# Designed miniproteins, single chains: the designs that were tried, part 112

Each design is a single chain, and the fold is of that chain. pLDDT is the mean over its residues in the fold that is shown.

## One batch from the design tools (miniprotein)

Design m3897
Fold by ESMFold2-Fast:
Structure m3897 (fold): chain A 78 residues (1-78)
Amino acid sequence: AELAANPALLPERLPVLAKQLAPPEPYDFARANAVLDALAAADSPAAVRPLREALTIGGSDLPEELRARLEALIARLS
């Protein structure tokens, strides 16, 4: 909701997003999907760069389903 209403918050939330997308422990899919849903609802190209940075930070530790969602959202918003 906050990211959908104010995409300018995305840079402030990037470290939190990276932690949610690349934790070493079992991943909280519900929270990550909620963040991605909010960014998709905002439908803002301004999200593309921070999303690409989150994908880079997450790297190989990123769950496949979330990586696919990130890549699809980046492609949609580009």
Scores: mean pLDDT 63

Design m3898
Fold by ESMFold2-Fast:
Structure m3898 (fold): chain A 59 residues (1-59)
Amino acid sequence: MVEERIVNFLKENPDAKITPEQLAEATGLSLEEVQRILDRLIAEGKLVKLDDGSYAYKK
């Protein structure tokens, strides 16, 4: 349920470089919850962490 908010936001912004802080603000989730979900998405190969610390959806 909570993961869907982050995934949908990333899918709607596929070319955007997103920070955990921006995702927390956009979804209403805590930074801790966002970071946990981002880590899971990276493990699933759906997300890439960039050199500047931002994240991009692999799609």
Scores: mean pLDDT 75

Design m3899
Fold by ESMFold2-Fast:
Structure m3899 (fold): chain A 86 residues (1-86)
Amino acid sequence: ALEEFAERVKEKVEERIEDEKLKELAIRAVDLALAEAKNLEEFVQLLLNHLDKLLKEAGLEDKAAEVGAVLRKVAMEEYQKYLESQ
């Protein structure tokens, strides 16, 4: 369940983020969040925290709000689809 959710988020990141470096960092944030998260709510929070840290480490902190907004929207859309499938 959580792994399937993470894969769907990665697919949407591939579709919505054009910059290769930002895409790589976003996908890495997904993988780091998946390794630590116990549930979907923790996954989303950890995803955004890891993304922010990775962007700051790469000197791309000015992109954190933009990329974070994309990941929040993707996570919320996939969570809504998950709820509708129950």
Scores: mean pLDDT 79

Design m3900
Fold by ESMFold2-Fast:
Structure m3900 (fold): chain A 139 residues (1-139)
Amino acid sequence: SVVAEVLAAQLPDGGFGARPGDTVPDGVGFFRVVSDLALRGLLTPEVREALRRAYAFMQRSRDIRMHLFRDPTVEALVNRALEHLLAGDLEGAHRDLSEALALAEELGPEAYTALDDYRPRAIPALLRETVAGLAELLG
């Protein structure tokens, strides 16, 4: 599967590619991958460990692409929810993402970064999809 191929391509530093530094940090891409795998029931212990190493690699890069929210509370809730997903805690992830979504909807566009691309428009849809999908898995 594509998942098995990606896991096999993971480097000792937690990145992916032929050598260290080949992986470019992308917070939206990472959140989308973790969300998709969670909703498909594919966050096995092995997959979670690989993603945890990738998350640690991205955190060490200190790339602004890991900070996609203007509001620090929304950002903190989404990061905490990612940590819950990586731990296999779907209830904790659903709680934190539900709080993040509610706050982001209250704040409107001010919750999201002014990136010169389409990513800020995709983040509200991704948050809603993930919250709804986790609710279905838990209910």
Scores: mean pLDDT 71

Design m3901
Fold by ESMFold2-Fast:
Structure m3901 (fold): chain A 83 residues (1-83)
Amino acid sequence: SAALRRRAERLLRQLEEVDPSAARTVRESFDLAVRLGDERMAERIIRLAEQYLRALQAGDRFGADVYHGMILIIRGVLELLAR
Protein backbone atom coordinates (compact mmCIF):
# COMPACT_ATOMS: atom_id res chain seq x y z
CA SER A 1 0.00 0.00 0.00
CA ALA A 2 1.01 3.66 -0.39
CA ALA A 3 0.89 4.10 3.40
CA LEU A 4 3.24 1.14 3.97
CA ARG A 5 5.64 2.46 1.29
CA ARG A 6 5.74 5.93 2.95
CA ARG A 7 6.35 4.27 6.34
CA ALA A 8 9.19 2.20 4.82
CA GLU A 9 10.76 5.30 3.19
CA ARG A 10 10.79 7.25 6.49
CA LEU A 11 12.28 4.29 8.38
CA LEU A 12 14.96 3.61 5.73
CA ARG A 13 16.04 7.27 5.79
CA GLN A 14 16.52 7.12 9.58
CA LEU A 15 18.19 3.69 9.49
CA GLU A 16 20.64 4.75 6.74
CA GLU A 17 21.99 7.52 9.04
CA VAL A 18 22.81 4.92 11.74
CA ASP A 19 23.48 1.67 9.82
CA PRO A 20 23.70 1.97 6.00
CA SER A 21 24.35 -1.79 5.61
CA ALA A 22 21.19 -2.73 7.54
CA ALA A 23 19.21 -0.10 5.58
CA ARG A 24 20.28 -1.74 2.29
CA THR A 25 19.30 -5.23 3.56
CA VAL A 26 15.88 -3.95 4.72
CA ARG A 27 15.26 -2.09 1.41
CA GLU A 28 16.15 -5.16 -0.66
CA SER A 29 14.01 -7.46 1.54
CA PHE A 30 11.03 -5.06 1.47
CA ASP A 31 11.23 -4.67 -2.33
CA LEU A 32 11.45 -8.45 -2.76
CA ALA A 33 8.39 -9.06 -0.53
CA VAL A 34 6.43 -6.40 -2.48
CA ARG A 35 7.51 -7.95 -5.81
CA LEU A 36 6.30 -11.39 -4.61
CA GLY A 37 2.93 -9.85 -3.62
CA ASP A 38 3.44 -10.67 0.08
CA GLU A 39 2.25 -7.45 1.74
CA ARG A 40 2.07 -9.11 5.19
CA MET A 41 5.76 -10.03 4.93
CA ALA A 42 6.66 -6.53 3.67
CA GLU A 43 4.89 -5.06 6.73
CA ARG A 44 6.63 -7.57 9.06
CA ILE A 45 10.04 -6.58 7.63
CA ILE A 46 9.31 -2.89 8.31
CA ARG A 47 8.06 -3.64 11.87
CA LEU A 48 11.24 -5.65 12.60
CA ALA A 49 13.43 -2.89 11.14
CA GLU A 50 11.61 -0.30 13.30
CA GLN A 51 12.31 -2.48 16.39
CA TYR A 52 15.95 -2.82 15.27
CA LEU A 53 16.31 0.98 15.02
CA ARG A 54 14.68 1.46 18.46
CA ALA A 55 17.00 -1.16 19.99
CA LEU A 56 20.05 0.63 18.51
CA GLN A 57 18.82 4.00 19.84
CA ALA A 58 18.26 2.47 23.33
CA GLY A 59 21.68 0.75 23.41
CA ASP A 60 19.94 -2.65 23.52
CA ARG A 61 22.58 -4.82 21.82
CA PHE A 62 20.77 -8.11 22.41
CA GLY A 63 17.47 -6.80 21.02
CA ALA A 64 19.24 -5.29 18.00
CA ASP A 65 20.98 -8.61 17.24
CA VAL A 66 17.70 -10.56 17.54
CA TYR A 67 15.74 -8.24 15.21
CA HIS A 68 18.58 -8.07 12.69
CA GLY A 69 18.86 -11.88 12.68
CA MET A 70 15.11 -12.21 12.04
CA ILE A 71 15.34 -9.80 9.07
CA LEU A 72 18.21 -11.85 7.56
CA ILE A 73 16.22 -15.11 7.95
CA ILE A 74 13.17 -13.54 6.27
CA ARG A 75 15.37 -12.27 3.42
CA GLY A 76 16.77 -15.78 2.87
CA VAL A 77 13.26 -17.30 2.75
CA LEU A 78 12.05 -14.63 0.28
CA GLU A 79 15.07 -15.22 -1.99
CA LEU A 80 14.23 -18.96 -2.08
CA LEU A 81 10.54 -18.21 -2.87
CA ALA A 82 11.57 -15.84 -5.71
CA ARG A 83 13.21 -18.76 -7.56
Scores: mean pLDDT 86

Design m3902
Fold by ESMFold2-Fast:
Parts: C-alpha cells; sequence; structure tokens
Structure m3902 (fold): chain A 81 residues (1-81)
C-alpha cells in the first residue's frame, strides 16, 4: 500500500496520519504531499520559512498548491518536535 511505501521511506505512522489529514482537507493526492515533505526532510530544513512554495514546486516539478501544503505539513511536524 501507499502507507507501507511511506513507512519504508522513513515516515512514522504519526507523520502519515498528518499527511492523510492534509490531503483530505485540501483535496490533494497523499503521494504528492508526501513527496514534498520527504524532499524537505532530505534537505535538512528546520522550518518551511527556509523555502518558498515556488522553490519547492520547481525542485520537484509539482504544483505550487501541493508545495504550499507540503510546507504547511512540514512546519506542523517540526512544531510538534
Amino acid sequence: TLEEALRALGLSDEEIALLREAAARHGLPLEDIAGGVLWLRSQGLRSGAQISPAELARALGISRRVASVAIEVWDALQARR
């Protein structure tokens, strides 16, 4: 399943749950938001303020809307840690 693939990529069940909530709330594919969050993690960013939605969208070839939601989720995850 997609959730099994996300766990294999190093996402926790709590992180996957937050991604699912964001995807449902915004009507966006879970895998696209997850891709953005995984990329932000790989860059070692501490908060979404270190990158703009336009920069993330260009880096991954995704929409600015998906990039904005991925940054929102990343900021929420960083605030909980």
Scores: mean pLDDT 77

Design m3903
Fold by ESMFold2-Fast:
Structure m3903 (fold): chain A 103 residues (1-103)
Amino acid sequence: MEEKIKEIIELARELHELGVKHYLDLEVDKEKNEMRIVLLEERDGVLFVNITGERDGKRFSISINVTKEEVYIFGDASEEEIEEALEWAIEKLREKLEELKNS
C-alpha cells in the first residue's frame, strides 16, 4: 500500500510538471459489478489525487494530498480492494503520462 501511494505521488507530480491541472478517468466493470474513478486536480496550489471505488454497492475513497504527502481512506473496503484500486489508478496515471510524452 505505502509503495503504491508513493508511486501515485510521483506520477501526479510528473503530470503536474507537464501542465496537467485536471485529469479524470472512470471505469465500469460490469462482470465484477465494480466502478472506479481517479481524479487528479490542483486546488489553490495544492495537488490532490482522489480515488473512488465501488463494488457490490459498497463505496470507498482514497484522498491523497500530493503536496503534503498525506493520505486519508474513507468508507468500507478490504486491504485487497484498496490495493486493487491503487494499482488501477497507477495504470491510468502512467497511461496519461505516456500519452503526453508521445504528443
Scores: mean pLDDT 83

Design m3904
Fold by ESMFold2-Fast:
Structure m3904 (fold): chain A 97 residues (1-97)
Amino acid sequence: SDTTDRVSRYSDHMRMVMDFMRNPDRMVDHSYDSSSVSPSNRNTRDSVTNWRRVRDGHSMPNSDDRRRYDTVRRSMDTTMTDSRNTMNTYRNDMNSM
């Protein structure tokens, strides 16, 4: 059914968004998993540190990092809300049978 398909898609998207929020390093370095990339870039290191600090409840030191964080947070909040609404609809549909 369309409801079951929507639930599956939202679950996958939510997992991806949550994984990104958990591992913000991936936003900073397109070659995150590449063993050939040396972390000699000070800007990359500072960005990673700032993302982790914000995740842990610390303040952002600059506006660009805050904007990027807010974008990801908004995406996550929207995905979680949509997922919850879809799951509630699915549960209600099942209960009405």
Scores: mean pLDDT 49

Design m3905
Fold by ESMFold2-Fast:
Structure m3905 (fold): chain A 98 residues (1-98)
Amino acid sequence: MHEELEKLAEEIVKSGDEEKLEKLLAEMDPETQLELLTYVALEYAKEKKIEKAKEMVERAARLAVESGLATEEQAKAGLEAQLLVIEYIANGEEPVVP
């Protein structure tokens, strides 16, 4: 499941096909939408397209609250963590696990 979403995210980001992303999201359940948006954000971060990566994780956080998968507090914490990961990836830094 995760590997298929990662490959799909790579194809979307590399092609710049935002319409394909929107069509796929429309056919997915909210949990799968969150996973795809997260992978798309990470792929944008690897391409140093930070603003696009931020848009995707902010969209995922909003969807999580609206679909009842997360509280506003949980979504905010998740968003802050994902924004930090995006910054590390874009700067070519590996996350140092203490």
Scores: mean pLDDT 79

Design m3906
Fold by ESMFold2-Fast:
Structure m3906 (fold): chain A 60 residues (1-60)
Amino acid sequence: SPLELVIRYTAELLRVTGDETQTLISNPDFSEAEKAALLAQSRARQQALRDAFNEQLAAA
């Protein structure tokens, strides 16, 4: 179903975003404050992905 594809796609995007964030916050070239900002930005992106999915689900 279209919903099954969207569920799998959203889950994969969340996983990839999490993996990217771990790589960035593990980088010794970033300060603690910069890492905190990157983490907050990643959380906002993940929330936007969930919100987009929920909006699509509500419209279905």
Scores: mean pLDDT 84

Design m3907
Fold by ESMFold2-Fast:
Structure m3907 (fold): chain A 97 residues (1-97)
Amino acid sequence: MAEEYLKKGKKALKEGKYEEAKEYYLKAIGILQDKDIYDKRLAEVYLELGELYLEMGDYEKARQAYELALQLYENEKDEEGIKKVEEKLAELDKLVP
C-alpha cells in the first residue's frame, strides 16, 4: 500500500501535478509511520517529497525532507541512499542563496 502511493506520487510529480503528488507522498508516510516502519522505505518517500518541494520552489521544505531522508538512510547504514541525499543537498545549496 505505501509503495503504491509512492509510485502514484512519482507519476503525479512527473506530470506536474504537485498537490496530487504531495497527497500521495503524505499518505505513504502515514502508512509507514502507522506500522512503525522507519527504514529505507520511509527514507525513499522523504527523498521524493524533497524533490517535490524542490520543483515547487520551496527550498526550506525540500531541505527538511532531504535531512529526514538522510537521517533514515544513516540509521540503516545505506551508503547509496546517503550518497543520493548528499548529492541532492549539494544541488539545493547551489540554488540558495
Scores: mean pLDDT 85

Design m3908
Fold by ESMFold2-Fast:
Structure m3908 (fold): chain A 75 residues (1-75)
Amino acid sequence: LIEEAIKAAEEGKYEEAVKLLSEALKEAIRNGASQEVIDALEEGGKYALAASISKKPEEYRKKAIEYAKKALELL
């Protein structure tokens, strides 16, 4: 899920990245992941959403990938 979300964001598929990060967040909550993982996934999803609606997605894309990678490293 998280690795797939990173790939989607790197490919400019921001709506798919939002969906994948939302599913990753739901799984993290169900499995009792740390608050640091939950916060990173929430921030990643927020920036993926911003990238999907922005006319200048580049900065939001970078932040979405950064937070998704942080969540993956903390797992």
Scores: mean pLDDT 85

Design m3909
Fold by ESMFold2-Fast:
Structure m3909 (fold): chain A 65 residues (1-65)
Amino acid sequence: ATYEDIAFELQDAGFAAGVDRERNALLVSGKDIDLDKIKEIAKKHGYTAVIEELKPGLYRVTLER
C-alpha cells in the first residue's frame, strides 16, 4: 500500500488527511482526532504509525515497517 492509499482510507473514515510528498508523511487535521483509529488503519496495511502533534489539531503521521 502507498501513502495515498492510506490517506484515502483515512478520508473514508472521516479524517481530513493528505499526503505530504515533501516529507513522505501524512498530515491529519481535526478538533478531536481518534489517534487509535489512525494507528489501526496503518497497521492494516503493514505499517506502524508514528504520530507527532505539530500544533493543536494538526498531526504528522509517519509510516514505518
Scores: mean pLDDT 79

Design m3910
Fold by ESMFold2-Fast:
Structure m3910 (fold): chain A 86 residues (1-86)
Amino acid sequence: MSKEELDIEINESLARMQASVTRIAAANGKLPARVAEAEVRLYDKMAENAADDKVVAALNSALRRAQQAIDEGNFDEAIRILEEAL
């Protein structure tokens, strides 16, 4: 297995795992449902595009910006950032 093939498999697996974690966080009331739904759609898109480093990087950038908005309690801004990246 090449390093390139391994990186693609890791990116896909991490995206799927993070989507599941986000769903669990919403179910436990740790995230508003609308924010969790938008994050899950981004992680699903990341898994579908795991072989495209530029797409994965762009989606990760959007997720980081959205996480900053969540940390600030600005859920409307987090949803806007996530939906813009879709």
Scores: mean pLDDT 81

Design m3911
Fold by ESMFold2-Fast:
Structure m3911 (fold): chain A 86 residues (1-86)
Amino acid sequence: KVRTDLSIEEVEELLVEAFQYALYRTQNPFEAMTEVSLRLGQKKFISNEYARQLDGKIGSLLSQAFHSKIRKPSDDVLELFGEVSY
């Protein structure tokens, strides 16, 4: 399901968490970026408008994830990775 009720700030926060989770799993920022991008495309998690904005911000969001405190991923992030049931 495409998220249409989230603000751009909330989407950016979820993506920072998604990048943190991918970095924790892959231990490699290139693999983390690849996995998050693939999951976003497969799950149609965000609108085309947000996807376009994210193309310009992926590197910044990955940097934020790398410098942020490691947290447990939210249910939205786990859903993106296919780890939460519908």
Scores: mean pLDDT 64

Design m3912
Fold by ESMFold2-Fast:
Structure m3912 (fold): chain A 68 residues (1-68)
Amino acid sequence: SMMDEIERVLAAAKAVIDQLIASGKYSEEELKRVIRVIGRHVAERFGKEAGEKIEKEVLEHLEKKLAS
């Protein structure tokens, strides 16, 4: 289903962000730009609501990972 595809995209996006954080090479601003690009591509394929959901969920994941 479309929801199952969106959940797979969410898991993949979080994994990409985890790898970028682990590299230590990217600023928070650069990571947020990557998240916006992912959300835009999801919106183009699955609609605006899906893109906004992915962007929000991945951004929240980033914020939790950066909180010490």
Scores: mean pLDDT 87

Design m3913
Fold by ESMFold2-Fast:
Structure m3913 (fold): chain A 62 residues (1-62)
Amino acid sequence: GSMAMEKAIEKAEEILKKNDGVLTVEDLRKIAEENGISLMEATLAAMEALKKLGLPISSIKG
């Protein structure tokens, strides 16, 4: 639901702030598992977090 996505966005923002603007695929998997959402939905949440923080898509590292 919308609450799960909102929490995923908040978690992505937290990781980006703590990890100097870097978020890994493993971070995305953990966000997905913790919020009961798909990896695709966690990626969309991370993209929204990047937009809010003014960071490029290249901030997501494979």
Scores: mean pLDDT 85

Design m3914
Fold by ESMFold2-Fast:
Structure m3914 (fold): chain A 72 residues (1-72)
Amino acid sequence: MKPITADDIGEALVTLVNQLPTRDDATLVALGRYARREMEEGGFSEEEIRRALRRAGDRLGLPPALLERMIA
């Protein structure tokens, strides 16, 4: 079995957000921070975490200001 990657967690975040009935900034930031914590607990580097979260945010079409709040 292929080991889980930071991008796999980011992909799960994209899937979860697309299933939400509403998309408010606070919920998106909270979910992004939850994904970050899961990546940190998985032992991924800061560079890998930031890259995965930026890729997820780009796929979701998030504004740059919201994306920076999510990855902070």
Scores: mean pLDDT 78

Design m3915
Fold by ESMFold2-Fast:
Structure m3915 (fold): chain A 78 residues (1-78)
Amino acid sequence: DEVERELARLEEEYRARYEEALKHMSPEEQRALALELQVAGLRRAIALLEERWAELSAEERADLEAARARIAAVEAAR
């Protein structure tokens, strides 16, 4: 629980700073940040699945490839 307690404290500090940062960011910057966070979240989820993909079924690996294709399509559209 030591690590969990430290993470909780850091999370509280980051939340306060995050809330203040959002207040002084422009709407355009907020939208750009939201998009970046969504893509980062998908990439993180894919990375977590890749760490375990040797244990994944063929169907789950197909879903992983589909997720990668979606990210690639979003990046190519820019």
Scores: mean pLDDT 67

Design m3916
Fold by ESMFold2-Fast:
Formats: structure tokens, sequence, C-alpha cells
Structure m3916 (fold): chain A 75 residues (1-75)
């Protein structure tokens, strides 16, 4: 169950990341920010459901975003 939920959350995070890039390309800064925050939230949900392996895989795909987000949360 948890692994399936983690996979679904990871897929949502990937879709949100792609949508954010498209919004940024269109100049929709507000939409970009919202989609980016949603992608981060979905990625956290995937990590909580799937654990360390999911975190590593998602971190590799969204390296800059994941690392920056975690660092800002720690501050």
Amino acid sequence: EGRRKAREAAERAQRASKEAEELLAKGDVAGYTGAKLRAIGDAIDAVLAGGAETAREEGEKIEGLGGEFLRRMAE
C-alpha cells in the first residue's frame, strides 16, 4: 500500500514539475510558484510513504529543487 501511494505521489510531483517549467516559459510567475510548491509537497508525500529509496530517486531527478528546499527548511 505505502509503496503504491509513494509511486502515485512521485508521479504527481513529476507532472507538477513539468507544469511549473511550462508556466515559467510562458512568463506566468504566480502559476510557476504554485506549481513548484505543489511539486515539493508531492515529493515530500512520496518520501514519507516510500522512504529513503524514493527520496534518492526523486532527488536525482529534481536535484536542485530538492536540495534547495531541504536547506531552506533547515534554516
Scores: mean pLDDT 65

Design m3917
Fold by ESMFold2-Fast:
Structure m3917 (fold): chain A 70 residues (1-70)
Amino acid sequence: MEAIEKGYQKAIELFKDDPELVKLIKERYEILKEMLDPNLTPEQRRALYDKLVEIRKKINELMTKKLKEK
């Protein structure tokens, strides 16, 4: 939990000038936090994992675009 929170704070600070990336990082943090709940059903875990994959893809696309723009 603490490692996820520390990573989240660092990511927000690094990308604070990019509102879209900040929004996606926040959504990723919320999903990761929810996935720590041991009472989740297998169906709920799959839904969260699918959302995590989508968010990760969007973050990677934005990061790749930024790297190309320099």
Scores: mean pLDDT 77

Design m3918
Fold by ESMFold2-Fast:
Structure m3918 (fold): chain A 56 residues (1-56)
Amino acid sequence: SAMEEAVRKIRESSEKGAKSALEKGKEHVKAMMEGLGKAGEYAERLIYKRQEERRK
């Protein structure tokens, strides 16, 4: 029932600390995205260097 689903969601949020879990998840995802961004930048720099080296 819709009412029971609403109550369940409220209990899940209060019991499991959904906001705290979300914040921890966001921090983890942000760290991963930063790592991926660094890896992407590094890969681009390697590609550019190899292109320039071929033009030497």
Scores: mean pLDDT 70

Design m3919
Fold by ESMFold2-Fast:
Structure m3919 (fold): chain A 67 residues (1-67)
Amino acid sequence: SIKEKIAEFLASLGLKPTDRELDGMVQAVESGDDVLIRLAVRDLKEKYGLSDEQAEELLNFLKELAK
């Protein structure tokens, strides 16, 4: 599922997001809305202290899932 793919990717970055955060990212991906995807990445970056590089990797990953 999309949720499992997102959770596995975040685990590879050393993150353990909540189910609520995962559900929010799934909704952004399923919407196909670039703005919502970018906002989800920004929120996660601020909360978990992702580097600019990690945030860019996450953004590209989510955009690829949304295709």
Scores: mean pLDDT 85

Design m3920
Fold by ESMFold2-Fast:
Structure m3920 (fold): chain A 80 residues (1-80)
Amino acid sequence: IEETVENILKGLENLAKRAEELGDKEFSDEIRQKAKELRDNVEKAKASTPEEREKMLKEIATQGANAAVEGRRKILELEK
């Protein structure tokens, strides 16, 4: 799960870079902010009990994956 979360966060950083390259600085900043919030939640999960940590990491992975799907969709629209 930790590797999955890390890959998702890297994906969000790449999407933010791409949005900036396409001239959408506001969208780039929005993705970067989302990635930062998810990283902060990962640190909170690491400080939690093992049971809560697993649940929190799964939720973080789901939120990050959803953000990546939406981000890719918006990038495709910007490339048109």
Scores: mean pLDDT 79

Design m3921
Fold by ESMFold2-Fast:
Structure m3921 (fold): chain A 85 residues (1-85)
Amino acid sequence: SNKDIVDQANVLINDGLKLIPEEYKEEAKKKLFEKGKELNVPLEVVDENTVVFSDEALKLPREELLEAIKKLEEVLNEILEKLLG
């Protein structure tokens, strides 16, 4: 189900954000939120340390959801490579 994809993606995004130094977290979140909105999988802040995909993500066709998540993971990986690599 789409819930399985979203639940896995929520874990991956938050684990990646935990690796980002505090001074860069706001810019990283901004980039991810902008990309999420562009891909029709907007992100929401739950608390200071947690973001989740909105329920809009659950409404997408499975193939579009998978592609959107892949593109968001690529953005996160690029941020991590620049900061940690």
Scores: mean pLDDT 84

Design m3922
Fold by ESMFold2-Fast:
Structure m3922 (fold): chain A 96 residues (1-96)
Amino acid sequence: SEAAREAALEGGRRAGEGAKKAATGSSEGAAKAAGGAVRAIGDALGAALDGDGRQGGEDGAEGAVKGAEEGAKEAGKGAPLAKLAAEGAKNAALGA
């Protein structure tokens, strides 16, 4: 029926919106984690060039941990939205 078709379209739209938000959160998490790792390597290299290899190693490790924490935090924002996207897809299938 027309009503079932409208319900399926509405469910699909909601599922697409949730999936987009989930994908954005996960992508941002990965980008932040990668950025943290690059920053840590840069800090370690900078300290090595300054002749303070021990301090550079410590600063690099701290930067890597911070980058990983920021990446996990952003990925965590995407996880609840992935659940919303899955529920939207289920509603779209049931609406047909």
Scores: mean pLDDT 53

Design m3923
Fold by ESMFold2-Fast:
Structure m3923 (fold): chain A 80 residues (1-80)
Amino acid sequence: TTVDRVASLLPPDVAKELRRDVERLERELGARAPDLSPDDLRREAESRITDLMLSYGRKAGVEDEVKAVIDRSREEDRRA
């Protein structure tokens, strides 16, 4: 997954925080799923997960590498 690829670029402790924040976000979005269309839910999830990944990338000094991984994963999703 994109999160796994980004986590591999981060220090282990920072990677654990990212994974925990993503899991929390997924639970929060799941609770809101009845109020959102599947497309809106997916867009909000992608936007918030992207923001988390970029934020942790900045803290670790690997923002450009994280950005490249996100862009690559989005291109792969468009092809599949």
Scores: mean pLDDT 78

Design m3924
Fold by ESMFold2-Fast:
Structure m3924 (fold): chain A 97 residues (1-97)
Amino acid sequence: MEEEERRRKEIAEASATTSGLLISAVGHTVQAEIHGRRGDLEAARRSYREAVEDARRAVEIERRVDPDRAPAIEASGKKIIENAREVLEETERRYRE
């Protein structure tokens, strides 16, 4: 079985895509915080959902293409999701009666 070159290319592409998705997830978390500070709960919730989806997609890609690297990407994604959730919960608590 000769798949070494193809696997190496797939891993490189996945790494680039995963890095972009994690950066996007962090950006959406920041946007959720900005919208939350302005009292725009619907925009904050949308940005939170985008952050979670980007982080989950990054993990899925790495699990499929490079399982050895997947645990590190999972740890990063989980931390991003947790931070985004905390931002949303803090925002919702502040604007509840």
Scores: mean pLDDT 80

Design m3925
Fold by ESMFold2-Fast:
Structure m3925 (fold): chain A 72 residues (1-72)
Amino acid sequence: SPSDALVASARAGDLRAAAEHLAQLDELVGEQIDALRELLGEDRFTEAMERVSTVPDPAQRLPFLAELVGAA
């Protein structure tokens, strides 16, 4: 899945590939993930983590945040 690919890329430290996998997720969840994708593409991992934490829907936020934390 795109989320599994994101985790694998982030875990490998390949933030460019992680940003590409986030782009696939962006098609499904819109602008919230696009901002995260931009931050990861710029190697701004801490800011990406903080942005995920500000997502209003905890159900949308928790799986993604858990994957990013597990990949860091």
Scores: mean pLDDT 63

Design m3926
Fold by ESMFold2-Fast:
Structure m3926 (fold): chain A 91 residues (1-91)
Amino acid sequence: GAKEKIEKLVEEARELLREAKAMLEELKNGKESTKEDLLRAIGMALRAIGLEFEAELLKKKHPELKELADKAIELAREALRVAMENLKLIK
């Protein structure tokens, strides 16, 4: 059902945020950036955009699940913010 789909988006957004924060700590601690790191950060940003978009579509179709969908949107937006910070540090 719709609830299970949105719960999966929350889990995916949490995982993405965790991955993005881990990369940010590595870069802040002086890890030399690589082309692989650049591709990873771009991939994280694109995944975050996709998760937010999908959660917003489900929120429109299922207003009763607004609170859960808003959680997925918030986590995806934060993951995008961290991924963009990663991209700045790679330059």
Scores: mean pLDDT 89

Design m3927
Fold by ESMFold2-Fast:
Structure m3927 (fold): chain A 98 residues (1-98)
Amino acid sequence: SRSDQYVQQAIQTVTQTFQQAGHTQDGQVAVDGIRRGYDSVDDASVSNGTMLRIGGTHPQLRPGIAQGARYLGDGMDQRDPRTGVGFRGTSDIIDRMS
């Protein structure tokens, strides 16, 4: 589905961002959070919390994590629009981190 394509782009973007920065372990945690939030709307808070934590801790990774959160938000619009808005909100927060 189109939702699956957006989530796959989120996973790819996050994986490449962390791999290029040399933070492979944190990248695996972020990807696991994305998969968990997509597979279960009840676990969406885990994905959001993971992205916010990593964005706060790793300034260099913020653009990639923010973009991943946008893709995940777009992917969630057909399953749960409120969760989609939540992920886009997470992207906006990370983009505004100094």
Scores: mean pLDDT 71

Design m3928
Fold by ESMFold2-Fast:
Structure m3928 (fold): chain A 85 residues (1-85)
Amino acid sequence: PVIQVSKEQIELIKEKLTELLEYLESNPDLSKEEMEEKVNEVMEELLKAGIPKELVDAIKKRILEGLEKGREKMIETIRYIITLL
């Protein structure tokens, strides 16, 4: 099938990623494991909301690759993804 998303779905992704970003910035003492768990939670919400799995998997992979490089890189990556939407 097609990796096509509606404007409403794009806005939902932006909303959920912005909420994730605000959560991470408000909780600077989160462990790497806790940050990964929150990313997984947000990705599951997007899947349940009907966002295509291929797109969710691509977003998740990029954010988690950022997290492997550290908290600041993860935050930068989330901001970057929001600008692409």
Scores: mean pLDDT 85

Design m3929
Fold by ESMFold2-Fast:
Structure m3929 (fold): chain A 102 residues (1-102)
Amino acid sequence: RDELKRLKDEARELAQQSLKLTDKAIEEAKKHKNSEEIENGLSLLKRAIEEFLKDFSTLPVFETALALGRWYLEKMGTKIASEALKALDSLVEKLNEIEKLN
C-alpha cells in the first residue's frame, strides 16, 4: 500500500514535469511554419496529462494520447522535445510499475 502511494506520487511528479515540457514544446512548434499538426497533437497530449493529474482513472485515455504525442515529439527532433520524451518515458515506467502492483 505504501509502495503504491509512493509510485503514484512519483508518477504525478513526472506527469507535472511532462506537462511543463510539453507546454514548452507546443510554444516551440508554434514558431515553425506549417507546424499546426504538431501543435494540435501536443495540445491533445497536454490536455490528457492535465486530466490524468486530476483523476488516475483516465489512464487508458492518457495512454492513447501519450502514444500520439510521443510520435509528434520524435518528429520535432528538438532539445525540448527530447527532454519531454525522457520525462514521458520515465512516467510510462512508473505507470507500468503501478499496473504490476494492481
Scores: mean pLDDT 77

Design m3930
Fold by ESMFold2-Fast:
Structure m3930 (fold): chain A 71 residues (1-71)
Amino acid sequence: MTQLLTQGAGASGTPESRQMAQKAISAIQQGDLQSALQYVQQGKDIAQQAGATEAVTLFQQAIQQIQQQLS
């Protein structure tokens, strides 16, 4: 999960989407999956606005993994 955000979305996204990925990673490490979900959703939206399709895909995968852990 964190690998997708750090190496994938961080490399392919905008500076703003990378900041959201970093905040999500921090939240996951703290066990705050609700905040992590919010940050990855914000990162996805930023990446979509910028046309960073690869980053969007990686954020969507991270959203699915976080949602599975919340279920």
Scores: mean pLDDT 75

Design m3931
Fold by ESMFold2-Fast:
Structure m3931 (fold): chain A 97 residues (1-97)
Amino acid sequence: STLEDIQPYLRELVELLLAGELEKALEVFKEIKEKFPNVAEELKKKLREVLNSESEEDRIEFAKKLALVAGVELSEEELRRVAENIVRFAELLEKEE
């Protein structure tokens, strides 16, 4: 049930990252943190790893895994957009307390 409960939030997060709506993505992440703190902590940890890797392949692989868990099917072009926006989103999260 935990995956069923969180999946709508992860889907919204992926859709907002695809659209480049980073402020709204941050709001959704705050809801995930309040309702599913353990999942938010794991996501934040993985986002820090992506920021530190400097690898486009690592960013795309993370985007693929996130989309898979969210139940969202994305093209290669859409996965690249999510991957680019994940870096910007992770930078924004590091500036938030």
Scores: mean pLDDT 83

